Designed miniproteins, single chains, continued (4). Designs and how they scored, part 42

Each design is a single chain, and the fold is of that chain. pLDDT is the mean over its residues in the fold that is shown.

## One batch from the design tools (miniprotein)

Design m13540
Fold by ESMFold2-Fast:
Structure m13540 (fold): chain A 74 residues (1-74)
Amino acid sequence: MSEELREELDDAARVFAAVALYHLAKKTGDPELLEEAIKLAREVAKESKNPDFRQLAEEIAREAEKYLEELRKK
């Protein structure tokens, strides 16, 4: 229970951090925040046993990657 709860909390923390970084990056235009959001989201999408966290992580990774591509095209 303790270990499994910790894994879920770590997954939740990473996916919500990715969401927060993505929205902050859209507000500030900072590509470094997008790269960090993509990294965290990709880790959750690959490692999480929770399908809802994987789905959210995949969505955030796709949106962040698309926006990062737009910023890099400047």
Scores: mean pLDDT 80

Design m13541
Fold by ESMFold2-Fast:
Structure m13541 (fold): chain A 85 residues (1-85)
Amino acid sequence: SDKEEKEKRIKESSRDSLRLVARHARRRGLEEAARVLEEGAELAKEDVEKALKLIEEAAKRHGGGSGELLRAAATNVRAVIDRES
């Protein structure tokens, strides 16, 4: 159904976006942010809202470059959800 196709696109786009940001975080030596983003990408396969919550909670605990990347990743996932809704 159209609803199932939208859900699939949200999960796939969110996963891919989070994986990309995680790779960027790894290259910058932001290991904890990368780990959270990688966990979020795996969660997004099943439950995008749960993945988003994980990243947003981590963003509150981190400042600087880590906090900025986690907030940007959360914003990107929200944009994917809004676009497909």
Scores: mean pLDDT 85

Design m13542
Fold by ESMFold2-Fast:
Order: C-alpha cells, then structure tokens, then sequence
Structure m13542 (fold): chain A 75 residues (1-75)
C-alpha cells in the first residue's frame, strides 16, 4: 500500500546515512513506476535489512531488486 511504502521510505531516512537513503529511495521510486508499489516496498525493505546486516550498498540494491522481481512475478 502507499502508506506502507511511505512508512518504509521514512524508516530509511531515519536509519541510514542520507546519501545511502536517497540512493535506495531513488531506485525504489523507479521500481514503483515500473513494477508497482508492492514491489518497490519489497525492494526498500530488503535493501534496508541487507544494509543493517552489514552488506554493501551495491549488494543491498541487488538483493532488493531480486525481492522486487519476486513480488512482481507472484502478483
């Protein structure tokens, strides 16, 4: 939902360095326009979790993109 997406965006901004958060949010907005809000939310949630577990930004984006594609294909 849009509310869940916005809450996840707000969480990213509150927990990540500003440059990292903006990079993830920009990618999530692209995913949202191409694959929908649920896929963008899956991307952002997976990306944040991956970063919090010590993954690099690039690896976190890759994991997020995989999660977004999985969500898109199941719905």
Amino acid sequence: SDDTYQSTVDYARSTLPSDVAQRLIDQANQIRSQMGTDSATSFLGTGIDSLQNGSSVDDSISQGQQSARQTYQQQ
Scores: mean pLDDT 87

Design m13543
Fold by ESMFold2-Fast:
Structure m13543 (fold): chain A 83 residues (1-83)
Amino acid sequence: SAARQRVFQVASYFQDADGRMSRDQAIQVMQMLGFSRAVAQAMVDRFQDADGRMSHNQMYDAIQSVMSDQQIRDRADVAIATM
């Protein structure tokens, strides 16, 4: 979806060489998408792998669990404009 592609674009700026995000990088992605630090920390802790890392798909699944497709697109477009 367009929303998924936009989230992947934002996440690509905060990834390690293997294309995955550390906990701190994932929190930064969520904060760029307009989530408070407290909400970002709680969501990352819920959706991360056992190793404390997240894929782009896990990031999208976390965000999609609390927002509509349109809200995701709007927030990601704002984030991309500030990068």
Scores: mean pLDDT 84

Design m13544
Fold by ESMFold2-Fast:
Structure m13544 (fold): chain A 73 residues (1-73)
Amino acid sequence: MKESEQAKKDAELAKKSAEESKTVEQAIGAVLRGIGAKIQAELLGSGKEAEQAKKAADEAVKTGLKAMDKAAK
């Protein structure tokens, strides 16, 4: 279907996973998934759908990084 929709869905799943992570390893996995989604969104080009997917992927990475910091405490 829409490549940007798939990237956004993956980014949202990564964010959810990061929020539920209890260990640094789980949070790292979520961050890597978010980075992958962002790269895919970048490859889609510069349309509004690509921008929305990129934003969602960026939020997933941000959430995963916070989860890593929290798990490390």
Scores: mean pLDDT 74

Design m13545
Fold by ESMFold2-Fast:
Structure m13545 (fold): chain A 114 residues (1-114)
Amino acid sequence: NAEKQREKAEFYEKLGDLYEKEGDYINAGNAYVQAARWYLKAGDYDKAIEAAEKALELFKKVDPNYARPYVVLGEVYYKKGDYDKAISYYQKAIDLNPNNEIARKLLKEAEEKK
């Protein structure tokens, strides 16, 4: 049910905002990654992108090399049918963490759609 998935995403957004207000950027970023994943499941791609970009912004405050939100951005653009943008985000995740097997698998799947 997309409505329940949106409620989960909104819960994680609120949780992320609370962590950000406390200066806990790692837990805030993790909460926004969860929000993005729930929005993706709900089919709310624009909100998934916004949440993943917010997570990236928060993680960059503590570790500019943090790759997790790039994988989620790639998955959202893949679901939107923008395979070029999906590939670029998966490549960024791999550049930051070459051992990211999930990003490598998703990159190959996106390239096969071209």
Scores: mean pLDDT 86

Design m13546
Fold by ESMFold2-Fast:
Structure m13546 (fold): chain A 91 residues (1-91)
Amino acid sequence: KEEIEKKIKEVEEKIERLEKRLEEFLKKYNLPLPQEWLQKLKEIKGNLEKAKKLYEEGKYEEAKKLLEEVEKKIEELEKALEEGEKELKAL
């Protein structure tokens, strides 16, 4: 129960940090964000909202599983952003 609430907070913080990194990427390189990254961010946010709803409904195992999926997607997008920054810095 309390562990899931803490996990939700951790995931929210990771999303905020990721959004700041995406904003800095956009400002620094003056390029539109890839549609794939925008779609993944939308999925991340949607799954977080779904996990919060499951938690409110008392479906703790489902909420936990969905939060783990969200964390994996955040890691994938962070890695894609790092690779994108590296490619652009080389040019």
Scores: mean pLDDT 80

Design m13547
Fold by ESMFold2-Fast:
Structure m13547 (fold): chain A 116 residues (1-116)
Amino acid sequence: KKEAALAAAEWALRQLAQEFPGMKVLIASPDEELAKRLAEAARAAGFEAHYIVGELTMEQAVEKARELGADLALVLDEDYRIRAVMPGSSPASTPGAFAGGGAAGRLTDEQLLKGI
């Protein structure tokens, strides 16, 4: 699962780099090695990357990303579940866009796993 999660995240970062060059990315994981490797992969893809080692909720990761001016937050848990969220993607224009099937600003674990 760990190697599959790394491959999926690296693939997703390469795809995002083509559409959003120069994006600032925050990576959060309790696994220091995983967080560091993903930050290095993000930098190699052309992003500015910062990582935090620790158990962050999605809400805490979004708050930290906003503080740092990051455009994207990647959160990995102990089960290697990857969640990607854009801190600016809380628009008043579409309540529930994140829950129901909006391709807007959130990658699901299923979408990341399709890259494997």
Scores: mean pLDDT 65

Design m13548
Fold by ESMFold2-Fast:
Structure m13548 (fold): chain A 68 residues (1-68)
Amino acid sequence: SAKEKLEKLAEELNKDPRFEAEIEGEDTLIITEKGGVTRLIGLALRIIGDYPDFEVKIEGDKLVVSAK
């Protein structure tokens, strides 16, 4: 399911000390970068490539990933 994919992605990102990832509801993942926002752009492009069924948006200091 989309939720299982988001949960696995969140677990992977939380192992990287540069990021913090939290599930919101059942279809949304919120990602923040520690100390900036520059790496979120590169991460957004990678997520779009790996999960073409997800929508990604950068909102301030957060990357929001949701199921389409």
Scores: mean pLDDT 80

Design m13549
Fold by ESMFold2-Fast:
Structure m13549 (fold): chain A 55 residues (1-55)
Amino acid sequence: APTLLEQLRARMRTMSIEEQEAVLANLQKGADATGDPSLREVAELVREVLEEQRA
C-alpha cells in the first residue's frame, strides 16, 4: 500500500501551482509556530512536488 506521504504527493500533483504554493506557505507557517518535525517533512514533500513540476 502507498505511504501517506506518497498519497499526499499524488494529491498535490493534481492541484494548481497557486494552490500548491498556498499549501506550502501554510505548512511552513505551522512548522515554524509548532516546531513539529512532521509538518517540516510534509512541507519538504510539497516543495519537492513544486520543484519537480518546474523542472
Scores: mean pLDDT 77

Design m13550
Fold by ESMFold2-Fast:
Structure m13550 (fold): chain A 76 residues (1-76)
Amino acid sequence: DADKGEELRAKGEEAFRQKNYEEAAKLYSEALKLKGPDDYKTLTLLSRALLELGNIEQAKEYYERAVKIAKENIIR
């Protein structure tokens, strides 16, 4: 359900703004499950939250996926 995924992403953004990075990462992960694994914006937000938590390798993986998706969409 895309609408519910958008709601969860918005709540994640609110948690991130409040510097609650663990809650933000959790909400972004749930949003990604509902919006689909290729939701570039949610992937970017999730990678940033993981970076703030010090989960560098996971942050890199999600960020690289987001960049690949965005690049493919721009050139197609």
Scores: mean pLDDT 80

Design m13551
Fold by ESMFold2-Fast:
Structure m13551 (fold): chain A 118 residues (1-118)
Amino acid sequence: SEALALVNKKEYEKAIEAANEELAKDPNNALAYFAKGLAYYKLGEYEKAIEYFKKAIELNPKLEPLAYLYIGEAYYKLGEYEKAKEYYEKAIKQAKEMTDEELLEKAEENLKKVEEKL
């Protein structure tokens, strides 16, 4: 995805433009919604980020592990600590099922951080 490549380059506004072009060609492009979620998250637009991550999961459940982590982080940034905890726990379950050690470590670190706020 061009939009994801632009997120990796930290060109977040261009990533949103590229994602919108991808969605104009294919409205069911889950990766374009995921890239849009990442770009909005990096721009501090946390509610929009959550909306687009949820849409990405709806279209492609294989994105659940990463999207759950970012949804949790966005809720944490919004001060919604109980919701952040819920999504970190969902990310941990998925990471264990996938044997994704990097995702597991990050989700467990974030869970400890949010539990300190509760």
Scores: mean pLDDT 89

Design m13552
Fold by ESMFold2-Fast:
Structure m13552 (fold): chain A 55 residues (1-55)
Amino acid sequence: ADELLEKAVEALTAGNYDEAIQYAREALKVDPSNPRARQLLETAEAGRAQAAADA
């Protein structure tokens, strides 16, 4: 879970929102009660929506 959270943060920082969403969701599958994973998922989904609108 911790490794997945780190990958999600790295993906967000790089602007790879789809990857961030995947890592956050995988972290939630391992530990559904991880509040950080839920926050990262929400942030990544918002970022992906913005990136998709620009694409």
Scores: mean pLDDT 78

Design m13553
Fold by ESMFold2-Fast:
Structure m13553 (fold): chain A 82 residues (1-82)
Amino acid sequence: AEAEKNREQSQALYDRAREYGERLAAQAEKGTLEEAIRAYSAAVTGFDEAKDVNAQLDKEQAKRAGELAEEARARLAEAQAR
């Protein structure tokens, strides 16, 4: 069905955005302070994208992506405070 194809595309976009955000958050732990700030900022964007993609299609995935975005924002704030 068309709805099933849209759900599969949404899932692929979610997975891509989530993996991108996770990769950048991991890089932030190993970089300089400036690199950490840039990496966490990009991770927040990736997780926000994952949340938005699933907002109308999968409430649980959207909620999980939102939680990851908030965690990334908290880490970004900690990096900026150093």
Scores: mean pLDDT 65

Design m13554
Fold by ESMFold2-Fast:
Structure m13554 (fold): chain A 96 residues (1-96)
Amino acid sequence: SPAERVGELLREMARLRAEYEAGRLSPEEFRERVERLVEEALEILEPLDPEMAAEIRREWERFVEAVEAGDEAAALAHLDRILELLRRAYERLRAA
């Protein structure tokens, strides 16, 4: 179901965040792996909740800018906003 897949994406993104903070992922590998999860989330959410998809896309763009600038703190802050948006999407889809 869309809810189950968004829940899986949320869990995987949280794991990537923890691995990056532990120094197990390079910034490039971290960005690439987060990009794949965000792409899947947007494919699910665009038809179901286009406003949520637009907010996730905005935070993703800010995340990419922060990674490219080498601003690790800003990158993690924007990722945390993506995680909060995905959590809200998961709750909405689960309740529907």
Scores: mean pLDDT 87

Design m13555
Fold by ESMFold2-Fast:
Structure m13555 (fold): chain A 78 residues (1-78)
Amino acid sequence: AAALAAARAAGERAAAQTREALLAAGVPEEVAERVGRLTGEAAEIQALAAAGLLSEAEARERLTALAEERARLLAEAA
C-alpha cells in the first residue's frame, strides 16, 4: 500500500511550498524551515486521515497542536 508514502510526499510538498513562500516574503530561513515542517506534518496527517490510517479525533487533536505551535513560532518572529 502506497498510502503512507503518498501522505509523506504530500507533507514534503506542502513543507517545501510553505518554506519557499515564507522565504520570498522575507521570513528568516530558520523560521521558514520550522513553519514549513509543521505545515508538512499537518498535510501528512490530513492525508493519513483521508486514507483511514488515523481516526478523525486523533487527526483533529494533532492538527490543533501543530496549528498552536505554528502560531507560537510566527508570533515569536514578529
Scores: mean pLDDT 83

Design m13556
Fold by ESMFold2-Fast:
Structure m13556 (fold): chain A 84 residues (1-84)
Amino acid sequence: RQKLVNLEIAALLLASTVADQVPEALEHLRKASRAIDAGDYETAIEHLKKALEVLDKNKDKIDPDTYAGLKGTIEEIIKLLEEM
């Protein structure tokens, strides 16, 4: 649980740095976090995947290091949720 919570916090903090460029990514991450809190891991995975799609579509507007960090963090969260 603590690893998942730490990854969620990291993803939300990183997404907040690009909220002006890609507000939809932060919105999907917030929806995913709420779904995780509710134990609805299918809905959480759906929103995490949508966040990745939005980030990939807008990756030219995002700092490459921030994009890589966000993508990696979200992919790790999805992996953990798929194992639950």
Scores: mean pLDDT 81

Design m13557
Fold by ESMFold2-Fast:
Structure m13557 (fold): chain A 55 residues (1-55)
Amino acid sequence: DDVDRGMREVMDLLGEAKKKAEEMRKKGASKEEIDAYVAKKGAEADRKMREIRDS
Protein backbone atom coordinates (compact mmCIF):
# COMPACT_ATOMS: atom_id res chain seq x y z
CA ASP A 1 0.00 0.00 0.00
CA ASP A 2 1.76 3.09 -1.30
CA VAL A 3 -0.40 5.41 0.82
CA ASP A 4 0.41 3.53 4.04
CA ARG A 5 4.13 3.40 3.20
CA GLY A 6 4.20 7.11 2.34
CA MET A 7 2.35 8.07 5.52
CA ARG A 8 4.90 6.15 7.60
CA GLU A 9 7.69 8.00 5.76
CA VAL A 10 6.03 11.34 6.54
CA MET A 11 5.60 10.40 10.21
CA ASP A 12 9.24 9.25 10.41
CA LEU A 13 10.41 12.50 8.78
CA LEU A 14 8.39 14.61 11.24
CA GLY A 15 9.61 12.50 14.18
CA GLU A 16 13.24 12.96 13.14
CA ALA A 17 12.64 16.69 12.64
CA LYS A 18 11.22 16.95 16.18
CA LYS A 19 14.26 15.14 17.62
CA LYS A 20 16.67 17.37 15.66
CA ALA A 21 14.82 20.54 16.71
CA GLU A 22 15.10 19.47 20.37
CA GLU A 23 18.84 18.75 19.95
CA MET A 24 19.29 22.17 18.31
CA ARG A 25 17.53 23.78 21.27
CA LYS A 26 19.76 21.91 23.74
CA LYS A 27 22.85 23.09 21.83
CA GLY A 28 21.75 26.73 22.09
CA ALA A 29 20.25 27.32 18.64
CA SER A 30 18.00 30.39 18.42
CA LYS A 31 14.21 30.07 18.36
CA GLU A 32 14.28 31.68 14.89
CA GLU A 33 16.72 29.04 13.60
CA ILE A 34 14.67 26.18 15.08
CA ASP A 35 11.41 27.62 13.70
CA ALA A 36 12.98 27.93 10.22
CA TYR A 37 14.15 24.30 10.36
CA VAL A 38 10.72 23.04 11.49
CA ALA A 39 8.97 25.10 8.79
CA LYS A 40 11.28 23.62 6.13
CA LYS A 41 10.55 20.06 7.32
CA GLY A 42 6.82 20.78 7.50
CA ALA A 43 6.83 21.99 3.88
CA GLU A 44 8.76 18.84 2.88
CA ALA A 45 6.14 16.66 4.61
CA ASP A 46 3.26 18.56 2.93
CA ARG A 47 4.90 18.03 -0.47
CA LYS A 48 5.31 14.30 0.25
CA MET A 49 1.65 13.99 1.28
CA ARG A 50 0.55 15.67 -1.97
CA GLU A 51 2.63 13.16 -3.96
CA ILE A 52 0.95 10.29 -2.10
CA ARG A 53 -2.53 11.73 -2.78
CA ASP A 54 -1.75 12.24 -6.49
CA SER A 55 -0.45 8.70 -6.96
Scores: mean pLDDT 80

Design m13558
Fold by ESMFold2-Fast:
Structure m13558 (fold): chain A 59 residues (1-59)
Amino acid sequence: LSEEAVEKLRKFLIKNKLTVEEFIERVKEDREAVKKELIEEGLTEEEANKIIDELLKLG
């Protein structure tokens, strides 16, 4: 995962006032909606899927 993708995720979390745990819960509720939101923040579909998969391993 690129440093640019990680920074975009960090900005998304701050903007939405989400913890990593709250983000994981949103993914569990609706993965496709979260993927769409990450793409709107400037991530590619591949980067969004990689972030989601990596964070799901932690939760």
Scores: mean pLDDT 81

Design m13559
Fold by ESMFold2-Fast:
Structure m13559 (fold): chain A 70 residues (1-70)
Amino acid sequence: GSIRQEILRLIGEILRLIGEIFDLELQIKKLKENPTEDSEKKIKELEEKIEELKKKIKEIQKEIDELEKK
């Protein structure tokens, strides 16, 4: 059914966002291992981007929950 296909698509989107978060966390780790004068600011910007992506994952999880109730 179309609902099941949409749920699988949304799960795929969550997995892609998790991959992006992992890449950003690796960037933070590199900045912490090799600190520069701007590293603290860059880390904060990357942490903010990770929080935005986590918020997006939660929104997609809510969409899945609503689709499962239909």
Scores: mean pLDDT 85

Design m13560
Fold by ESMFold2-Fast:
Structure m13560 (fold): chain A 61 residues (1-61)
Amino acid sequence: MVELTEEQKLVIRKTALELRIIGLEFELEITSDPAEQEKLKKELKEAEEELKELEREEEEL
């Protein structure tokens, strides 16, 4: 059983996505393989969209 507040749960999820986005952006900058760049761009777009959804949930709170 997890004793986290709703706000803490949201912050943890948001922080995890923000860190993932930063990591993907860094990998994209250092990656020279076009195929890997396309994969990273797709994952970055998906993570950014998920972050926007969480930010809307946070604003509703």
Scores: mean pLDDT 78

Design m13561
Fold by ESMFold2-Fast:
Parts: structure tokens; C-alpha cells; sequence
Structure m13561 (fold): chain A 71 residues (1-71)
């Protein structure tokens, strides 16, 4: 049970990190204006952050489901 709690905490931390990266990418996108290279870099960062959020969300759901089964 304690191991599942650590897995949940780690997944939540990864979601928070990825959400911060996504917010940073959005700020970079807003600052880019007409700079196409900067726009593409910001979009790339946002796509990676979204992927990280999705992966962490899947891990979180799995860990929570396993924890519920142990109750």
C-alpha cells in the first residue's frame, strides 16, 4: 500500500512538472509574435508537455485503481 501511495505522489509530481512546462511553452508562444522559429520551438515544447501529462495521468489512474482494490 505504501508503494502505491509513492507511485501516486510521483505521478502527481510529474503532472505538475509537465503542466509547468506547458505553461512555459504557452508564454514562449505568446512572446514569439511573428518569429516562426520561436513559434515552432514553443509548439514542440507544448506537444512534449502534453505527452508527459497524458503518460503521468495514465500512471496515476492505474495506481489509484490498484489502491482502491486493496481497500
Amino acid sequence: MEELKKEIEEAERRIEEAERELRRAMEELRAAGDDREAVLRAIGRAIRAIGDIFEAELRLRKAKAELEKLK
Scores: mean pLDDT 81

Design m13562
Fold by ESMFold2-Fast:
Structure m13562 (fold): chain A 87 residues (1-87)
Amino acid sequence: MEARITPRHATAAVGETVTLTVESDAPVKKYTVKVYDPNGNLLEEKETDSPTFEITVTKPGTYLVVVRAETDDGVVESEPAIITATA
């Protein structure tokens, strides 16, 4: 089983909101979304039942997003998605 974040790489201007979608090979019960700021600090950790979520970029630099998908057969973790925020 695999979980993927689309787009894997996104560019946004500071103050914009980026919409990301998670795809999984299995039915998902719950997603846990972790967002890391450009300094590598955990900015946000949220649970959602939606495969689509939004991230607002407030500072220039590179944000990392990782998603865990819980299924009946176990937990799958995505590779990080990268959001580049430009001034």
Scores: mean pLDDT 81

Design m13563
Fold by ESMFold2-Fast:
Structure m13563 (fold): chain A 56 residues (1-56)
Amino acid sequence: SAGALSAAETALELARAGHATLARYVAEQALDVAKEKGDEEAIRLAEEALRLAESQ
């Protein structure tokens, strides 16, 4: 859904900006919604955000 995709994009931007804790929180919420809606693009971006946040 558009909401899950926007949240995943926000999480990725937060992770890129070095806000690892916030990025993880937003990404986990986005991933839950994306999985419920079957939004593959949002799932992919949320997982990317989690990976990036975890590497910091």
Scores: mean pLDDT 83

Design m13564
Fold by ESMFold2-Fast:
Structure m13564 (fold): chain A 84 residues (1-84)
Amino acid sequence: KIEELEKKKKEAEEEYKKLLEQMKKLREEAGKLGKEALESSPEEREKLLKKAEELMKKAEELAGKAAEAAEKAEELKKKIEEAK
């Protein structure tokens, strides 16, 4: 049972890492689009800002999933400690 909990904890930690990496890429892309929007025509600016907002929204959704993965890893850590 402990080995199974340790495996699940490792999986949750790996999921958390992947989500953080995806969030970083989305935030970096949104930042680039925001800068490009400032240098663009009014029509292109609106489109770029909307794309940046969509990427930031996706990053926030991933932030929620990352928080859940981190919570799951902590709960598994607690269960492992209690099972010893």
Scores: mean pLDDT 83

Design m13565
Fold by ESMFold2-Fast:
Structure m13565 (fold): chain A 55 residues (1-55)
Amino acid sequence: MEQLKKAALAAAKVLLDKGIDNTEASRLAIQFAKESGGNVEEAKKLAEKYADEKK
């Protein structure tokens, strides 16, 4: 489960850097980490796509 937490943290950082609200970023980061199966690079990619489409 440590990989899932690292993926969530990386996704959250990407979302925050893109200007997504802290509360929204935290929730989405967990979602993207789960969807990526704990893969950090895939979680970051999902976060980037979401941020680009929304903001």
Scores: mean pLDDT 79

Design m13566
Fold by ESMFold2-Fast:
Structure m13566 (fold): chain A 99 residues (1-99)
Amino acid sequence: PLGLTVGVAMTAVDTGLGDELEAAMQQTLSVNPNSVHSLTGLGTLYYLRGDYEKAKEYFEKAISLTPNSGLLWDNLSTVYEKLGDYEKAKEYREKALKL
């Protein structure tokens, strides 16, 4: 079920919808720089595009605003796995499970 949902989301990003979503989320951040929703959305978008360094930046900023979000810690763990930092990935996944 998760695999099918992720596949659909990736397809939507690759069809140019990602550029429209990026512009909308950047517009929201220009008005509200503390929009956790837009920061999380941009992190996810960059992750799906393979830009793991930018995904990390946006998820870390979102976590700084809401440190008790297990979902954000899990997302950051997945990004660190893609960057090859397995120690931080494990630490952040364990943190997500405790929230």
Scores: mean pLDDT 78

Design m13567
Fold by ESMFold2-Fast:
Structure m13567 (fold): chain A 91 residues (1-91)
Amino acid sequence: MEEIRQKLLDSLSPEERELLALRHDMVKRLGERFTKLLNEAKKKGDEELISEINELYVEFGRRLRAARTPEELQEVYEWAEKKLDEIEKKL
């Protein structure tokens, strides 16, 4: 699978590579927040909050894959940060 993945990356246009790099950065930065909030909700036994965080994570991944431009990726990032801020207020 690693060889296939590398060949796929090598076949991408410069624009597609930029989008891939931006998606990777978004996943890295927001993934850390998702993990922290999910762990806190689990420690509290807050099933409703766990469900909300999991649903948000699924929707985040869906929007991230649907984004075709850097501008659309930035909108996804800002949307996700706002939603995570709302969840943090409930903790």
Scores: mean pLDDT 78

Design m13568
Fold by ESMFold2-Fast:
Structure m13568 (fold): chain A 76 residues (1-76)
Amino acid sequence: MAELEAVLRALQAEARALEPEVEAALAAGDEERLAAVLLRLAELAERAAEELSKIPGGEELAEKLREDAEGLRRLA
């Protein structure tokens, strides 16, 4: 399960790296740029789900991330 924790920590770091882009889009009132960042977050969640589905015990979390990614795509 240390492998699962390492994957989750790496994904959190990638998500945090996108925070400045979200903040910049919101500050500019740029709906198109915000939509683009939401799509990047959806892609990150999909990649996370794929990696987690390869790890025993990660299947349920992978399914949840796929649902979250779909929600983000609908918002974009």
Scores: mean pLDDT 76

Design m13569
Fold by ESMFold2-Fast:
Structure m13569 (fold): chain A 78 residues (1-78)
Amino acid sequence: ASDEELEAQARGVVARIQEFKAAGRAEEARAALREALADAPAEAQALAEQGFDAALAGDLERATALFTEAIRIALEAE
C-alpha cells in the first residue's frame, strides 16, 4: 500500500471514531479497535491507542498520523 492509501485508511478509522464519540459510544469504538488489533504487533497496538486518544481530543491530524503508522506496522507484520 502507498503512503496515500495508508493515510486514507487512517482517515477512515478516525472518522469512525468521531462517529462513535458523537453517539456517546467512544468506549465501544475503543473495544472494537482493540479486538481488531489483538493479533497485531505491540508497537502497532500502542500507536493505535495513542491515535484513539488523539481522535477523542479532537487532534485529527495527529490521530491520522498515528493510525497511518499503526496500519503500516500491522501490514508489514503480515
Scores: mean pLDDT 84

Design m13570
Fold by ESMFold2-Fast:
Structure m13570 (fold): chain A 64 residues (1-64)
Amino acid sequence: LEEEIEAARRKAQGYELMAQNHEGGAASDPANAAKHRASAEKFRQLAEEYRDKATQLENELKAR
């Protein structure tokens, strides 16, 4: 469980970084801004899903 919690947290952080990179891309590459914003939104959603998963796993650990 501890390894799974840490893995989920790392994935959430990774997706958050990807979202930030695409937000920067939207600002620096106006020709592809819409694609960058769509990708940023998708990665933000994935980051939230993995944060929620980490919380669920933490609750399982606390129930032991």
Scores: mean pLDDT 81

Design m13571
Fold by ESMFold2-Fast:
Structure m13571 (fold): chain A 80 residues (1-80)
Amino acid sequence: MTYEIYLHPLNKTVILDYEKSDTTENFINKLLEKLGIDKDSDEAKGLTSLILGIAGSGSETTENTLKKLEELKIIDVKEL
């Protein structure tokens, strides 16, 4: 499925194809690639730590992680 995600911390919008049952770790990797952020950068580490801290685990489903991020007003999500 295709989703439009607005990231408040970065003031950026990305369009990603992912499955709701995909892992949070896989979602983070796709997100960093789409944003053009180097995985070894401080920005990537900061964003990864924020998302994983909220998810509680890299194995958490992307759907549950996105719901938590949206409830905390870190992101806005729209299905396309």
Scores: mean pLDDT 82

Design m13572
Fold by ESMFold2-Fast:
Structure m13572 (fold): chain A 90 residues (1-90)
Amino acid sequence: SEEEAEELIRRGEELAAKGTPEDIYEAGLLYREAGELYEELGKIDEAVEAYLKAAELFRSVEEEYPEAKKLALESEIKAGLLLLKRAALK
C-alpha cells in the first residue's frame, strides 16, 4: 500500500512542522510505519529516507520520551541494513 505510506509521510510532515515534543514523537512513529510499508513494498530508497527521518525526530525528543532513544536506534539499524543490502546489489 504505497498510498498508505505516502499518507503517513504527509501526516508526519504536518506533525513535525508543529514542533511540540508530542507532535514530533507522533511524527517519528508515522515515519517509522511508512518506512516499514516501503520496506515491504521493496521501495528501498523511500524506506531508508523514512527510517532516517524517524530516527532524527526520535533523537530530537529523547529527553521528553525515553522510549524515543530505542526507537531512533532501531530506525537507524533498519536504514543501515537496507543501505548495506542496496550496496551489495551494485
Scores: mean pLDDT 88

Design m13573
Fold by ESMFold2-Fast:
Structure m13573 (fold): chain A 72 residues (1-72)
Amino acid sequence: PMQQAMQQIKELAKKVNTSPQDLLFGAGYYLNGALTEEKLKEWAKKWGVSPKEFYKAVKETAKLLQQATEQG
């Protein structure tokens, strides 16, 4: 289940022009309630995407990770 989630995260990262690593870090911050607007703006600037677009990808990544964990 985790391997399939990681594959989906890689596809999502490619689609939104970012890295799987940054989506995973963003999802970690999101799941711990530590994802600030400032962190979102910094990642969005790094990848040349909108903060809203990056935030949507982070939320989807968090959802995929939670689903993979629930299957264990």
Scores: mean pLDDT 80

Design m13574
Fold by ESMFold2-Fast:
Structure m13574 (fold): chain A 65 residues (1-65)
Amino acid sequence: SAEAEAVAREQANLAALTKDKIYQHIDNNLQQGLLSEEEAKKIKEEIAKAKSGTEMFKVYSETFK
């Protein structure tokens, strides 16, 4: 119902926002020479495969420990 739809929208919005923030961080690290182009591309591909903010944070945490 409407509540379930609202939860689904929040999850989608959180995932999109998390993805954008992680991508910005990756791009900043690439620009500063802290990541290679190959590393940045690989991380972005792994993040793109994640379907929730939680999965994205897990990938991010494992990469930038």
Scores: mean pLDDT 73

Design m13575
Fold by ESMFold2-Fast:
Structure m13575 (fold): chain A 77 residues (1-77)
Amino acid sequence: MKEEEERRRRIMEKAKVSEESVELAREIAEDLDEALKRQKEQLEEELKKAEETGSMSEEEIASKKALLKSLEEALKL
């Protein structure tokens, strides 16, 4: 009998923590989407400036274009 009461108490405590964790995860996900969008905009500006000034190597430009493509794919979801 006592074990059932202790089990219920643990389930209720875990459920409360789970609800708080879900809310926190949602807030983090919203912040991450905004951060990814800003990162994409920064990367596009860096690539534009690099093409205008010639300040980056071809390898750096290729690397940043690959990262931009990955960010675009992440943001489409």
Scores: mean pLDDT 71

